# Designed miniproteins, single chains, continued (5): the designs that were tried, part 60

Each design is a single chain, and the fold is of that chain. pLDDT is the mean over its residues in the fold that is shown.

## One batch from the design tools (miniprotein)

Design m18075
Fold by ESMFold2-Fast:
Structure m18075 (fold): chain A 91 residues (1-91)
Amino acid sequence: LEDVIQRLRAFGFSDETIERIINGQLTDEQIRELLEKRVEEKVKQIEETLDSMDPNMSEKEKKDVLESARKKIEERARELERLMLELRREG
């Protein structure tokens, strides 16, 4: 449980949202929507960082970095979804 809470915090969820997830107050669809929204927020943060750091980065290089980052973030989101669904089945 504590490991799941730490992962949710690392993913950027508020303590209030984490409590709602852990207490089973959200549907599977609502959990998926929250994860998808957070993925988009994280990708935007990476894009803003890239825009500020390298004036020589081509549009293609930027797209490749963002696509790679998105895939990794989406993989973490899928792992979190699986862990949250498992908690629902055990509680």
Scores: mean pLDDT 77

Design m18076
Fold by ESMFold2-Fast:
Structure m18076 (fold): chain A 96 residues (1-96)
Amino acid sequence: HMDPFVKELYERVLKGDPLALRTLEVTARNLRESGIPKRLGADLILRAAEKYNVPPFIATLVALLYLGVPLDEALERAKQVKTMEEARKLIDEALK
């Protein structure tokens, strides 16, 4: 079930709120600095998104930022994603 704070963050990200986007960037950077291998970390992000019913757009955006994709490119790529299957395919391409 979607947490109310996650839903509000999602809505703010859709509006292009700079603070919401910065929150995602900081979160992704902290996950990257945890020392988890890129492939495993990206998989964990997508699996957590499925477990907590996070929208595919947000899941893809966080995973791309975790992999070090710049915010502008990550937003452009993530906005095209409508399903978790599309998210996994796009992240697999980003890992190559």
Scores: mean pLDDT 78

Design m18077
Fold by ESMFold2-Fast:
Structure m18077 (fold): chain A 102 residues (1-102)
Amino acid sequence: SSLVEEGKKLTEENRKIYEEIAAKDNATGTITVKQGGPHPKDGALVEVSTKITFKSVDGKPVVTGVSEPEVKLSADTPEAKEFAEEMLAKTKEEIAALLAAG
């Protein structure tokens, strides 16, 4: 799906931004963490996204802001809502892993 491809590209772009911030003193950048796609059974589109802002301090990226996760659904079904909650949990795990890796 196009959303999976966009997610992969965004992950590579996020890595580059993170590395650029880490390499510079007082540099600031924002990355977007996304999870989602079409639900396997009903095809309802689910997207969960959040933005993380970093600033470089002594060559180390420091988180200066995290946006509230934004949830987008193409259908208002129980299945889509359940899938959105799963994607939200994965987004939070990815953010935690990213922060732990820095």
Scores: mean pLDDT 68

Design m18078
Fold by ESMFold2-Fast:
Structure m18078 (fold): chain A 81 residues (1-81)
Amino acid sequence: SEEERDRALLEVMRLLARAGREAGLAPEQLRELAREVAKVLYDESLSTEEKIARIAELARRYLPALAERLEAEVRAVFERL
């Protein structure tokens, strides 16, 4: 549903902001990562697994030390929909 999708988007963005802060990302890098993640989340052609995989790839690029945790947290968000 639209409500479930909106809640998932907000929760994923919150997780991203928290992880970025914890990793010490510069504001510019966090904005770039957020834009790329938003593109993935808004892409209706991608399956849930494809979205998780792309977000995990972005996490490894920007937040390598937190990538595994962020992937697990994002997966848990989608599992609750």
Scores: mean pLDDT 83

Design m18079
Fold by ESMFold2-Fast:
Structure m18079 (fold): chain A 65 residues (1-65)
Amino acid sequence: MELEKLRKEALEKVTEAVKNKDYRKATQILIEFQKKLRDEFKLSDAEVTEIVREIFREAVEKAKQ
């Protein structure tokens, strides 16, 4: 399973949650995504943190549309 597909799915889900102003849901999606990045892709904590920050930033910008 490709990291890019998982990232795209996470971005779409977080964007929808942010559009609905459901920040608890958005946080939960990101926590589950972080777990998958660590467990399945063996990424470092620094890499996971950077990816999650980028997704949240992109989701907020897309939600403004």
Scores: mean pLDDT 81

Design m18080
Fold by ESMFold2-Fast:
Structure m18080 (fold): chain A 120 residues (1-120)
Amino acid sequence: SEEQIEALKKYKELVKTLLETVKKLLEKLKAGEISLEEFRERLKLLAETFEEISEHILETLRKLGMPEEVIKEIEKKVKEIIELIRELSEAPEEELEEKLKELEKKVKELLEFIDKVIEE
């Protein structure tokens, strides 16, 4: 439905904004603009906020009649992204670049899945 497609497009933009926010926080940490402690606390809050918003959007998609198989696949990919952000919030500074690459890969996989649902 049009409402399902609009909800998915809105969620896609939210997921993109999430990744850009994580990247900007890491850039600020590297520039010495924020402490490692502040970086970790901001990532923890970001993970919590993203989890809550994602649960709300997935519930909206269920009410709009999105197939449960599609919702479960999105939930799985979202859970993997949230876990990676939480891992970044606990990681030693030396591991942050490598874990960010893993996050970028998982975000790309979710965005490609959403595009497939919208465009197929």
Scores: mean pLDDT 89

Design m18081
Fold by ESMFold2-Fast:
Structure m18081 (fold): chain A 65 residues (1-65)
Amino acid sequence: PEKILEKVREKGKMTIDELADLLAEELGVPREQARKAAEIAVKKTGNEYVDVESAKLAVEIAQQI
């Protein structure tokens, strides 16, 4: 999870698709599941883009799917 959060902090503004790529690569989950997790997390945090809080939530959701 630290690698994902570090990349999100570095970019400042990451797209849902970019987060989905990171989730698929780092967690080994299917890309389609990773994208769903990223979408849900971003919507729940109320953001139009990925931030550290939405990235943390996306990791948790992706691990449960």
Scores: mean pLDDT 78

Design m18082
Fold by ESMFold2-Fast:
Structure m18082 (fold): chain A 106 residues (1-106)
Amino acid sequence: MEEIDKLLEKLEELLRQLKKATDPEEIIELLDEIDELADKIIELLKNLSEEEKKEVVAKVLSIIDEAIDIVLKFIKENKLSKNQLFLLIGRILRLIGRRVLLEKLV
């Protein structure tokens, strides 16, 4: 649980940075880090009790949902190149994939 708590704290910090980010390249890097941390948390879930899994999954899903909302609003409100839009949509799709996987684990 201690390792997962540290990963959740890092995930919350990345979400705070994502809320402040105005550069598409920075947003892409933050989304890649969020996906990597979510993957590490998912791997560690197998070592938790069912109650602990539900609590951790709920927290990660909340963060993923908020990250997706932030990025979709950013895309709507900013003029992006085709390449930047393609990269951001690709990251959103990866996070949606993580979300679907997490829902199946509880």
Scores: mean pLDDT 86

Design m18083
Fold by ESMFold2-Fast:
Structure m18083 (fold): chain A 55 residues (1-55)
Amino acid sequence: MSPRERLHAQAFAVVDEIQKQKDADPSMSDSQASQQIQQRLDQVVAQLRQQQAQQ
């Protein structure tokens, strides 16, 4: 798979996980969910960039 396809798959997984957390936690706001999604996506991008640099 291309790095782009892998990134898209991980982005979908992150959004799905945070959405499930929001559904289970009524105290979680939309803003908090968006911040967590952004933070997780930044980590995924950084990890993929590190893997690319090592190959």
Scores: mean pLDDT 76

Design m18084
Fold by ESMFold2-Fast:
Structure m18084 (fold): chain A 70 residues (1-70)
Amino acid sequence: MLSPQQKLERARTALDSLITDLVNQGKSRDEILETVDRVINQLARHWKFSPEEVEELRKYALERIDELVS
């Protein structure tokens, strides 16, 4: 069984790959945000993340999107 920290690390890695792929596909910031939010919600259901863990993932994803999407 994965620890909560290991689940969050895997989720962040998955989000990094997803965001990079969407940016490389030429998706807009709004399209990336919509897709990322759906994936975070799926990960939260699958791994039973707490609201605090979901907020951490959303913050991480938003910072990553802002770095890659100008």
Scores: mean pLDDT 82

Design m18085
Fold by ESMFold2-Fast:
Structure m18085 (fold): chain A 65 residues (1-65)
Amino acid sequence: LSEEQREELLKKIIELRVKVMEEAKRLKAEGYEVEVEQVDETTFKLTYTKDGKTTEKVFEVSVEL
């Protein structure tokens, strides 16, 4: 990977992290119990529970390398 490609990937990861955290904050405000896990460098897992129902949502960096 070139240095430019690596920097672009890091920026995408940071942007995705912000997006996941904003989604988690929104869900918490709606009364969900929320857990955020970084599965790998480019993948985040958001688990949220309300009234005994658990939903899992996966966020991945969409970068063509």
Scores: mean pLDDT 78

Design m18086
Fold by ESMFold2-Fast:
Structure m18086 (fold): chain A 102 residues (1-102)
Amino acid sequence: HMTPEDAKKAAEKLVELHRKGELDKIPELVRTDPALRKFVEYELEKLREYRATGHYTFDEADKAFARTVFDLTGNIGDYFYLSGLALWLVSQDPELAAELGL
């Protein structure tokens, strides 16, 4: 389970990578950084639940992630962009995707 504090840490790290132009490092950091790994595992669990039930719940962790991204960037599009890009980049790494059950 992801707490709002875990989500905030993941958001802060993803925004910093975006500012530095280092989003290509996401797959490596998902292997080594506990906050980014926990974020990706949580998002994948929610995606699997959505596939099984047809329902998506925007919980307190999701709200904390979105709020933190908006507070840091001033752009609501960055919330959708950063979360989607992180999952996509992980899916394009065959070894990491297999490890995470993709």
Scores: mean pLDDT 85

Design m18087
Fold by ESMFold2-Fast:
Structure m18087 (fold): chain A 97 residues (1-97)
Amino acid sequence: SALDEAIARLEARAAALTDPEVKAVVQTFIDTVKYIAPSMDDEEKEYLVRAIDEVLALVAQYEAGKISPAQFKAQVDAVMGKLHLQIIMGRAVKAQE
């Protein structure tokens, strides 16, 4: 699936990270996605794929020296917050239908 492929891409990038704080942030994100994925519908799985793509872009910015480890953590936390809001709002909308 697109989600399984996205997770595999992020896991491969996480394995190459050497900074233990940055690696821990990415690993926590991966573990969270894997934990919630079985309870997600197809639309929510698309939100997960987009969140993974955003974190992959942040890993690329970090590796290019454009953001610090602290900025990386803050931006990954923001991606997680946005993902949580998208899931809650999507479920609230469906509850009205």
Scores: mean pLDDT 87

Design m18088
Fold by ESMFold2-Fast:
Structure m18088 (fold): chain A 82 residues (1-82)
Amino acid sequence: VEEAFAAAREAARRLAELVPEAAEEILGLMDQAEKSDDRVAALARLARRIGEAAERAGEHTPEALEVAQTFEDYVVRIAALL
């Protein structure tokens, strides 16, 4: 579980580097998700926000879409463990 959260946080940081305009929001939501009593709901909200940011950046940063998909995969895995 902790390894999956660490991987999700690293993916969120990577997306923040690729989409600087969304960086503060993404990292803030990741911090909230780690501290939330309902981690699955918090991570699902963050995954949706990351997907939106990656889609907006996709024309200039296709790598952002790959990172967003990786983050979503980690959220699904964390949900299965909780």
Scores: mean pLDDT 72

Design m18089
Fold by ESMFold2-Fast:
Structure m18089 (fold): chain A 98 residues (1-98)
Amino acid sequence: MDDAKVEEVLARFREEKRELAAEMVELLVRAERLREADDVEGFVEELRRLAELALEAGLLSEEEYEALLRILERALERARSVEEFLELLREESERLER
């Protein structure tokens, strides 16, 4: 995904929730660094923090948040690398039809 699409998505949140958007961007940047380092646990931790911020902001329901956490935990248990973790997330995402 290119930086222009990330900026477009963030612009939509900036009008109403600028601080939240900035925190989410910082977590995404940290996640990319952890991905380069192949730190699966650290990468998943940053994704969990993003999910918590989305829940607090009302962007996720409690049911969606719990479902996302279950997917993250299940993928983390099976993944040996960040690349494998992302492949597992992609498969789960296709099953959820989101």
Scores: mean pLDDT 71

Design m18090
Fold by ESMFold2-Fast:
Structure m18090 (fold): chain A 70 residues (1-70)
Amino acid sequence: SDLEQQYRQLRQQISQSSESVQQQAQQLEDQVGDELTPTADWPDDEREAAIRRALEELNQGFQSLLEKES
């Protein structure tokens, strides 16, 4: 799916960044994971929308971390 492809690309970019950025990105992933926990029982379409928002949040957070480290 598009979401899985976007997530794999994001993970690849994180793995190529500095150790500091990787650690901060892991904290963002943990935070977003906690936000997604209550959506496990939601209808598929609503849960997919929540996952898409979470992925956008991770992408924006990661880009912000890269800007701060540069």
Scores: mean pLDDT 77

Design m18091
Fold by ESMFold2-Fast:
Structure m18091 (fold): chain A 95 residues (1-95)
Amino acid sequence: MEEEKEKLRKELLELIRKAEEILEKNPGSGLSKEEKRIVLAAYEIRLLAIELVNDFELQRKILLGDLEAFEEALKKMSLEELKEMLEKAKEALEK
């Protein structure tokens, strides 16, 4: 479903943006336990996006931290793949 995919994409992008904001605000002071979880969750979903996307150029850009490439990769993903990514992120946020 188009609407369901859009919702999942927005949640994944929000997590990435939150991780970027944390790293920008606290680069030298160290991260709290909660901040570390968010950053690790964002890292794991980027790695999973690289595994799921069948485009070498997008994979390379995602690896280098390109947010627009990550957004483009999410648009190419199935509903099932997007759900898998969000589930992976939630696992990282919890434990």
Scores: mean pLDDT 79

Design m18092
Fold by ESMFold2-Fast:
Formats: sequence, structure tokens, C-alpha cells
Structure m18092 (fold): chain A 58 residues (1-58)
Amino acid sequence: MEKPLSELSEEEIEKLKEESRERARGIGEKLGLDKESEERLAEMLYEVEKEVLERLKK
């Protein structure tokens, strides 16, 4: 069970991770990034989107 003070549910977090990986892959394909760079970009995109969504939901 998620915490009542959490802005994002576990399902929303999983969706964000999946979407961030898809976005990072698309960007990586355009920029010709290596696998490690794509994974790093996915992590950064996930953190940014999570912060934005938490800020907007407040």
C-alpha cells in the first residue's frame, strides 16, 4: 500500500520508468548514444519527470 503523503502511486512510478526508457531510446537513436549513455539518460529523464509531476500534483 502506498503512503498517503506520496504524490505518485507505484503504478505511476512504473509507467514513468517505462516512458523515460522509451524517450531515452528515441533520443539515443537520434544522437547515436551508447547503451550506457541511453541508460543514464533514462535515469535522468525519470528523475526529472518524477519531480515535475510531484510538483504539478501538489
Scores: mean pLDDT 72

Design m18093
Fold by ESMFold2-Fast:
Structure m18093 (fold): chain A 91 residues (1-91)
Amino acid sequence: ARGEAFVARMEPFAREAAAAGVPMEEVLERMREEALRRGDRLSVLLLEGQRLIAEGRLELAERLARVVEEGLAAGLSDEEIAARLEALLAE
């Protein structure tokens, strides 16, 4: 929930930066650095999902979104959801 709220909050800033001609790769990297600085590992992985969408890897991005949705529905912590996302990306 907090990780999703962070990504949702950051989406308008990413959109504004893209409109200003900042490359999407640079926008995502800046957001990733901020998430890492905050210790928000779930947000780092959600930003990876946005990068996968931008690269056209929609099936993998959808699988990441499903893991997040299922984890939140099951009452898992952000750390437990992050661990599941890392396991999925390692496959």
Scores: mean pLDDT 71

Design m18094
Fold by ESMFold2-Fast:
Structure m18094 (fold): chain A 112 residues (1-112)
Amino acid sequence: MKSPEVSPELKKLIEGTKNGDKEAQKKLAKLLRWLSEEVLRTFGEENPDAKRAAELFEKAAEAAEKGDTRKFASYYTAGNIWLSGLVTEDPSLTEKHKELVEKFRKKAEELA
């Protein structure tokens, strides 16, 4: 399964993080913490797959703040796998997932 193509804005934040740009690292971490909170807000804190995805995105944020791009990529990928599994188990959540993906793209544009 190919990872979804990252937006140019998200790519810019990731590249800045790799290059030791502390502002890019802070912005990427802020974006990922927002995503963690928005996952729980969208799917509910009682959903175990949503909780796991949110936890992984928070760990990705912590890695991004430290400039650890390998751990960031690992946690970010894992979070998206859990998010995809959530929709696979409950297809009624497909539209909420699409809305979350679009909100994430827009939030990345705001922070880039």
Scores: mean pLDDT 83

Design m18095
Fold by ESMFold2-Fast:
Structure m18095 (fold): chain A 56 residues (1-56)
Amino acid sequence: GPPPRIRARLEVDADGNLLRAEVTVEGPVSPEAQDALGRAIDRALREGGSLELTVE
């Protein structure tokens, strides 16, 4: 099958409140990819704004 991939879209306000989160997982995902996603979410919550990322 296709290689495993995580796509995430997050929207965070200036006070660090999560306004929107959309996460799509395609296939089996490694612990390393899950860790990378968790770190990206943590950073978005601290910095605010909109974040779109893909982890393969």
Scores: mean pLDDT 71

Design m18096
Fold by ESMFold2-Fast:
Structure m18096 (fold): chain A 99 residues (1-99)
Amino acid sequence: MAEEVVEKVIERLEELAERLLASPEPARQEAGRYLREYAEKLREAVKKFGAEEVYRILEEEAQIALGKEKLSKEELLEVMFELLERMAELLVRHLESLR
């Protein structure tokens, strides 16, 4: 369970990174590089701390975002995917403001 959810979150982050890297816009390409590096760091964290610990952190973040104590796996994945997309958009906006 935990391993599957964590893997799907990392895969989504990698997918977002590839989408941004495929953009002709420099700020989006730069954001894509940061997201790819972050996905690599998350995979390293899973190896170091275990999937259960990473899952606990993701579940806690999703619970806070939704204001719910109990989340289904589907709800957790949906919230995490939305948070990752918004994080990517914020990073692009920040990088665009510097150029």
Scores: mean pLDDT 79

Design m18097
Fold by ESMFold2-Fast:
Structure m18097 (fold): chain A 96 residues (1-96)
Amino acid sequence: SMEELLKEMDELLERFNELQARLEELIARSTDPELRRELVELMMELGAMEVHLVVVRKYAEKTGDISPLRKAIERGKELIEEVEERIERLEEKLEE
């Protein structure tokens, strides 16, 4: 349902906010320009997905077509997993 998808979107955006805060902390701690670049790229990917989610939500509200929103939520979940794995690898490099 639309209500269930909006709840999933809210939970997803909360996870995005947590990851963005973690990336900001890692950027502040990093002295390596290459690691900082990779961290900034991850922040940009999260920001782009957040914008996309807002657009498809407005589309769903105007048209009743929830398919783009559902697809965007699933892609957002996949992005969280990818970003978390990449953060873990970058944190290991910062500890070395």
Scores: mean pLDDT 85

Design m18098
Fold by ESMFold2-Fast:
Structure m18098 (fold): chain A 78 residues (1-78)
Amino acid sequence: DKERLEKAQRRALEIAQEAYPGDLRVQSAAIRAATEAHKLVLEGKEEQARDTARKMLLEAGVDEETVERIVKAVLETS
């Protein structure tokens, strides 16, 4: 669903912008993580979605608390 994907991407970006203002690498990673997680949730792979999004955000240097906030927002929206 395009509308839920866009909402998940927006929520992830908002959290990333608040936690890491001006960090385009982190903000880009948040959008990519939301996109991949949303796709996996639509396939019924919620645990894989969570794990994939977490790994992508941690690799981008995002702290664990912010990772959990983004992952939760994306999964609740998807």
Scores: mean pLDDT 86

Design m18099
Fold by ESMFold2-Fast:
Structure m18099 (fold): chain A 77 residues (1-77)
Amino acid sequence: DEALEYLRKAMEYLREGKLEEARKYIEKASIIDTGEPLTPEGLEKAIELLKRATEEDVEFVLGTIAVYRAVENTVKR
């Protein structure tokens, strides 16, 4: 819930052109949901998805962030 609200805030900041604030909220959402920040590549991918997302897609974006973290953790083992 809290991670989802942070992604909604990031989405609003992206609509306003406030990219740095949006990055901050995407990172907060990732930390709450996965326990770790995104890599720079994962963050850029999340921003691309969120720019194209509707309000109904925000849960999908959150799930995609979790997948990026899971893949990165697997290849680093």
Scores: mean pLDDT 69

Design m18100
Fold by ESMFold2-Fast:
Structure m18100 (fold): chain A 74 residues (1-74)
Amino acid sequence: MKEEALKYLEKAIEAARDGNFTQAALNVAKAYHTLGRLDKAHEYARKVYAAGQAGDRETALKIVEEAKKDIEKE
């Protein structure tokens, strides 16, 4: 459900702000899994995790915000 997916994205944003990029990636994946979009779950989670490994919190947050906008359009 879209509402449930958006709640996972809120958790992902909070985790990314806290520097917990593993939790941010997992919550982005859960958001897309809730919508049955396994392809996007893998793609966005991988991008968030990669940005986090680089220490780039700004890019990680931007990717999560892009996922939120994508889901809001559905």
Scores: mean pLDDT 83

Design m18101
Fold by ESMFold2-Fast:
Structure m18101 (fold): chain A 94 residues (1-94)
Amino acid sequence: SELRQKILGGSAAGVIAISASSAQIATKNDPSSKEEDIKLMEENALKVVDNLYKTSGPVGVREAARRLRELADASSPDMSRVLRTAARHAEELL
């Protein structure tokens, strides 16, 4: 477990992809499409987590779940919703 930090650094790519998508929602000012985009982002985040599990296994998903939770606690309500949904799904795969 002491050498985990070396392995976990490479698995951050999935978390970065989800975070980048969530940041795009924060720049939107159109309320009519904002809710639709949040829902689509949730669905896409779940697919990213599923693919991460298949390609990187439990180690990658565990790191992603941890970082998504940390980001959700520090994020706006809209972003927090997407990030928490992704983190919960990642935990369900473990």
Scores: mean pLDDT 66

Design m18102
Fold by ESMFold2-Fast:
Structure m18102 (fold): chain A 113 residues (1-113)
Amino acid sequence: MATAEALVALLEEAAEQLRRLAEVLREQPAAEELRENAERLDALAAAVRAHPEAAARVGATIARAVAEIGAAVREALEVARRGTPEEAAEKAREAAARSRRLLDAATAALDAA
């Protein structure tokens, strides 16, 4: 089980990865949603700091969400580097939608803990 401090570090790293992806894909409409999702990760990190005992109870859910967001960012960056602009736009939309769903689940889990 990850400690609250370890979870905060993972969330802050994921937020920075989403901000980097948003900058690389800044011409894509999904870039704004990626930046919004990064801000939501920073807010979730603050909530974890404020409620470390609750965070410990749902730490596996938060860690899994962060890992999946990281995987989606890596896929989108690879497509942005080697794919067509159309493929990059599609992967940006997928990364934004997936990170939003994972954030919704992680936030709900922490709020219920």
Scores: mean pLDDT 85

Design m18103
Fold by ESMFold2-Fast:
Structure m18103 (fold): chain A 77 residues (1-77)
Amino acid sequence: MNEEEREQFEKDVYLALFLIHAAIAINDAKRQGKLDVAEEIEKLADEYITRLQNAKSVEEAKKIADEGIKKIDELYE
């Protein structure tokens, strides 16, 4: 695997981790009847997915994913 393929794979891992976390939070909010919270998480997820797809490095992707996950957790309280 070349360096570009390895870097893309690692960025895709952080995107996948973020997507899984967002999906769980959205589904849990919906099951609790917190439809407004679910909508806010969906909006935040769309923003962070775009940022993650535009990340220039693995380090940037990790920081974006960590920030997004933290913000989802804060909204879901």
Scores: mean pLDDT 84

Design m18104
Fold by ESMFold2-Fast:
Structure m18104 (fold): chain A 92 residues (1-92)
Amino acid sequence: MSLEERVKLVEEAFKQIVELAKKDPLTAEFMLRVLVQELVRYLKTLSPEERAEFVKRVNEIIDKLIKEETDPEIKAMLERFKEVLLQKVAEL
C-alpha cells in the first residue's frame, strides 16, 4: 500500500471518529486509541524519511480537524490524540 493511500485511509478514519464523537464520545476515544496503535505499527514499517513525511501529513489532517471543529470537547479529544501520537513517534 502506498503512503498516499494510507494517508487517505487515516483521514477517512478521523472523519468517521469525529462524527462518532458527537453521539458516543467514549467509543470515539477508544477508536482513537486503537488508531494510535495501528499508526505506530505502520510507522515501524517505514524508512525514517517516509516516517517523517507520514507524520507530517497526519498532523496536518489533525490540525485541520481541530480548526474546523466547534465542539470544545471534541477539540480537546483531538489535541490529546495528537499529543499521544507525537509521544509514541518520539519513542520509535
Scores: mean pLDDT 84

Design m18105
Fold by ESMFold2-Fast:
Structure m18105 (fold): chain A 84 residues (1-84)
Amino acid sequence: SVEEEALRTVQELLEEGRERLARLEPELSEAERERLVRELMETPPSELEALLARFRGEEAREAARELYERAQEALEELLKRAKE
């Protein structure tokens, strides 16, 4: 199903994002990184910039932005495929 495909795609992107953030923000605990990534995925586009400001480094903010954009695009593409 499209919902199952979307969930798997998002989970894969979250895992990739967590690994990248672990390299860029090693001073954050694993639990803090997981929390930030979870909050990122639940954030509406209007609040994205405020959430990104919570990351310590510019590279981590860029990585989080890329993760958000990729996850949004993946979900939109899967929803589009479900319609046709």
Scores: mean pLDDT 71

Design m18106
Fold by ESMFold2-Fast:
Formats: structure tokens, C-alpha cells, sequence
Structure m18106 (fold): chain A 94 residues (1-94)
């Protein structure tokens, strides 16, 4: 639900675009509610221009995913993937 609220807060699209974004956010929430919370905080940080906080939230998401799938991940790989995720989200905001 929080991810949907953030999309509505910044999106200037049509009602149809907002409905699609809402559906996708609800789908993510059903699959992984804990990861959805971290993703929501990440998105909030991007919208605020707080890229330092965004990187920290992205690291949390990557660690959580690695833990869920029982795969070890190095801190260096977490840093790299977090930076890539933040850059990707910044492009979606442009």
C-alpha cells in the first residue's frame, strides 16, 4: 500500500497510469511484504533526492533477497548492485 501512495504522490500521469502502477505495487506487496517496505523507503529516498539513504535501503533489499534464497553475497557486490538499482530508479524519475 505505501508504494502505491508514493507513486501517486509524484506521478503526474493519467488515471490509467496510476491504476497500473497501483496494481504492480499491490502485486509486489503480496509476493514479499517485508521487501515491499524496504522498496517503499528506497523510492521515498529517491523522490526526496536523498541518494545516500536510497543506497542504504537498496543494500537492505539485496541482503534480504540473498538471505531469503540462502545465497551468500559479498559486501562489495551489495554496494555495486545497490548503486545500479539507485541509478535505474533515478532514470525512471526523469
Amino acid sequence: MEAVELVNEKTSGSEEELAEAREKALELEKENPEMTELYTELFRAILAGDYEKAREKAKGLIRKAAEKYGKPIKEEEIEEKAEEAVERLKQLQA
Scores: mean pLDDT 66

Design m18107
Fold by ESMFold2-Fast:
Structure m18107 (fold): chain A 88 residues (1-88)
Amino acid sequence: SELEELVRRALAEIRPLIEETYEAIKSLSEEEQKELREQIEKARKEAIENNDENVLKQVEIAEAVIDEDLEKAEELLREMVEERAAKA
């Protein structure tokens, strides 16, 4: 499938960026991680109020990365890529 090939290629390019972002977040202090969680919570509320599904998905991915749930982060990112590919 052309969509499957495109999703696979996009995930292969994005996976290293997720890992780099995770390592950067992991290097943050507990205080900095708390501030980041507060910023993410604010972004979530704003996305819900504005019905911005794209921002809401980005917030969910960021939450998964901070929670060290990289499998969930990859799953959410895959869903976002598949939706973009389907609309193209």
Scores: mean pLDDT 73

Design m18108
Fold by ESMFold2-Fast:
Structure m18108 (fold): chain A 78 residues (1-78)
Amino acid sequence: NKKQIEIHAEAVKEMIEEAIRRLEAGVPVREVGRELSLSQSQIDELEAAWKRGLDEAKETLKRILYNSLSEEERKIFD
């Protein structure tokens, strides 16, 4: 139902914010990706973004996690 979708979307939003905070604190990208249960290909993509800079890594992380949401959950972020 909508309430469960909203709760899950809020949990993902908090997860994104926490992961960004950890990246800003200097936690390795691989460790952050593992904690988020990202696939190896997603972790590799995040590491490639990190080599371009912190802001690129943040944006890539947001995109990866946002793409893990259903269409209904994505509407909550808008």
Scores: mean pLDDT 77

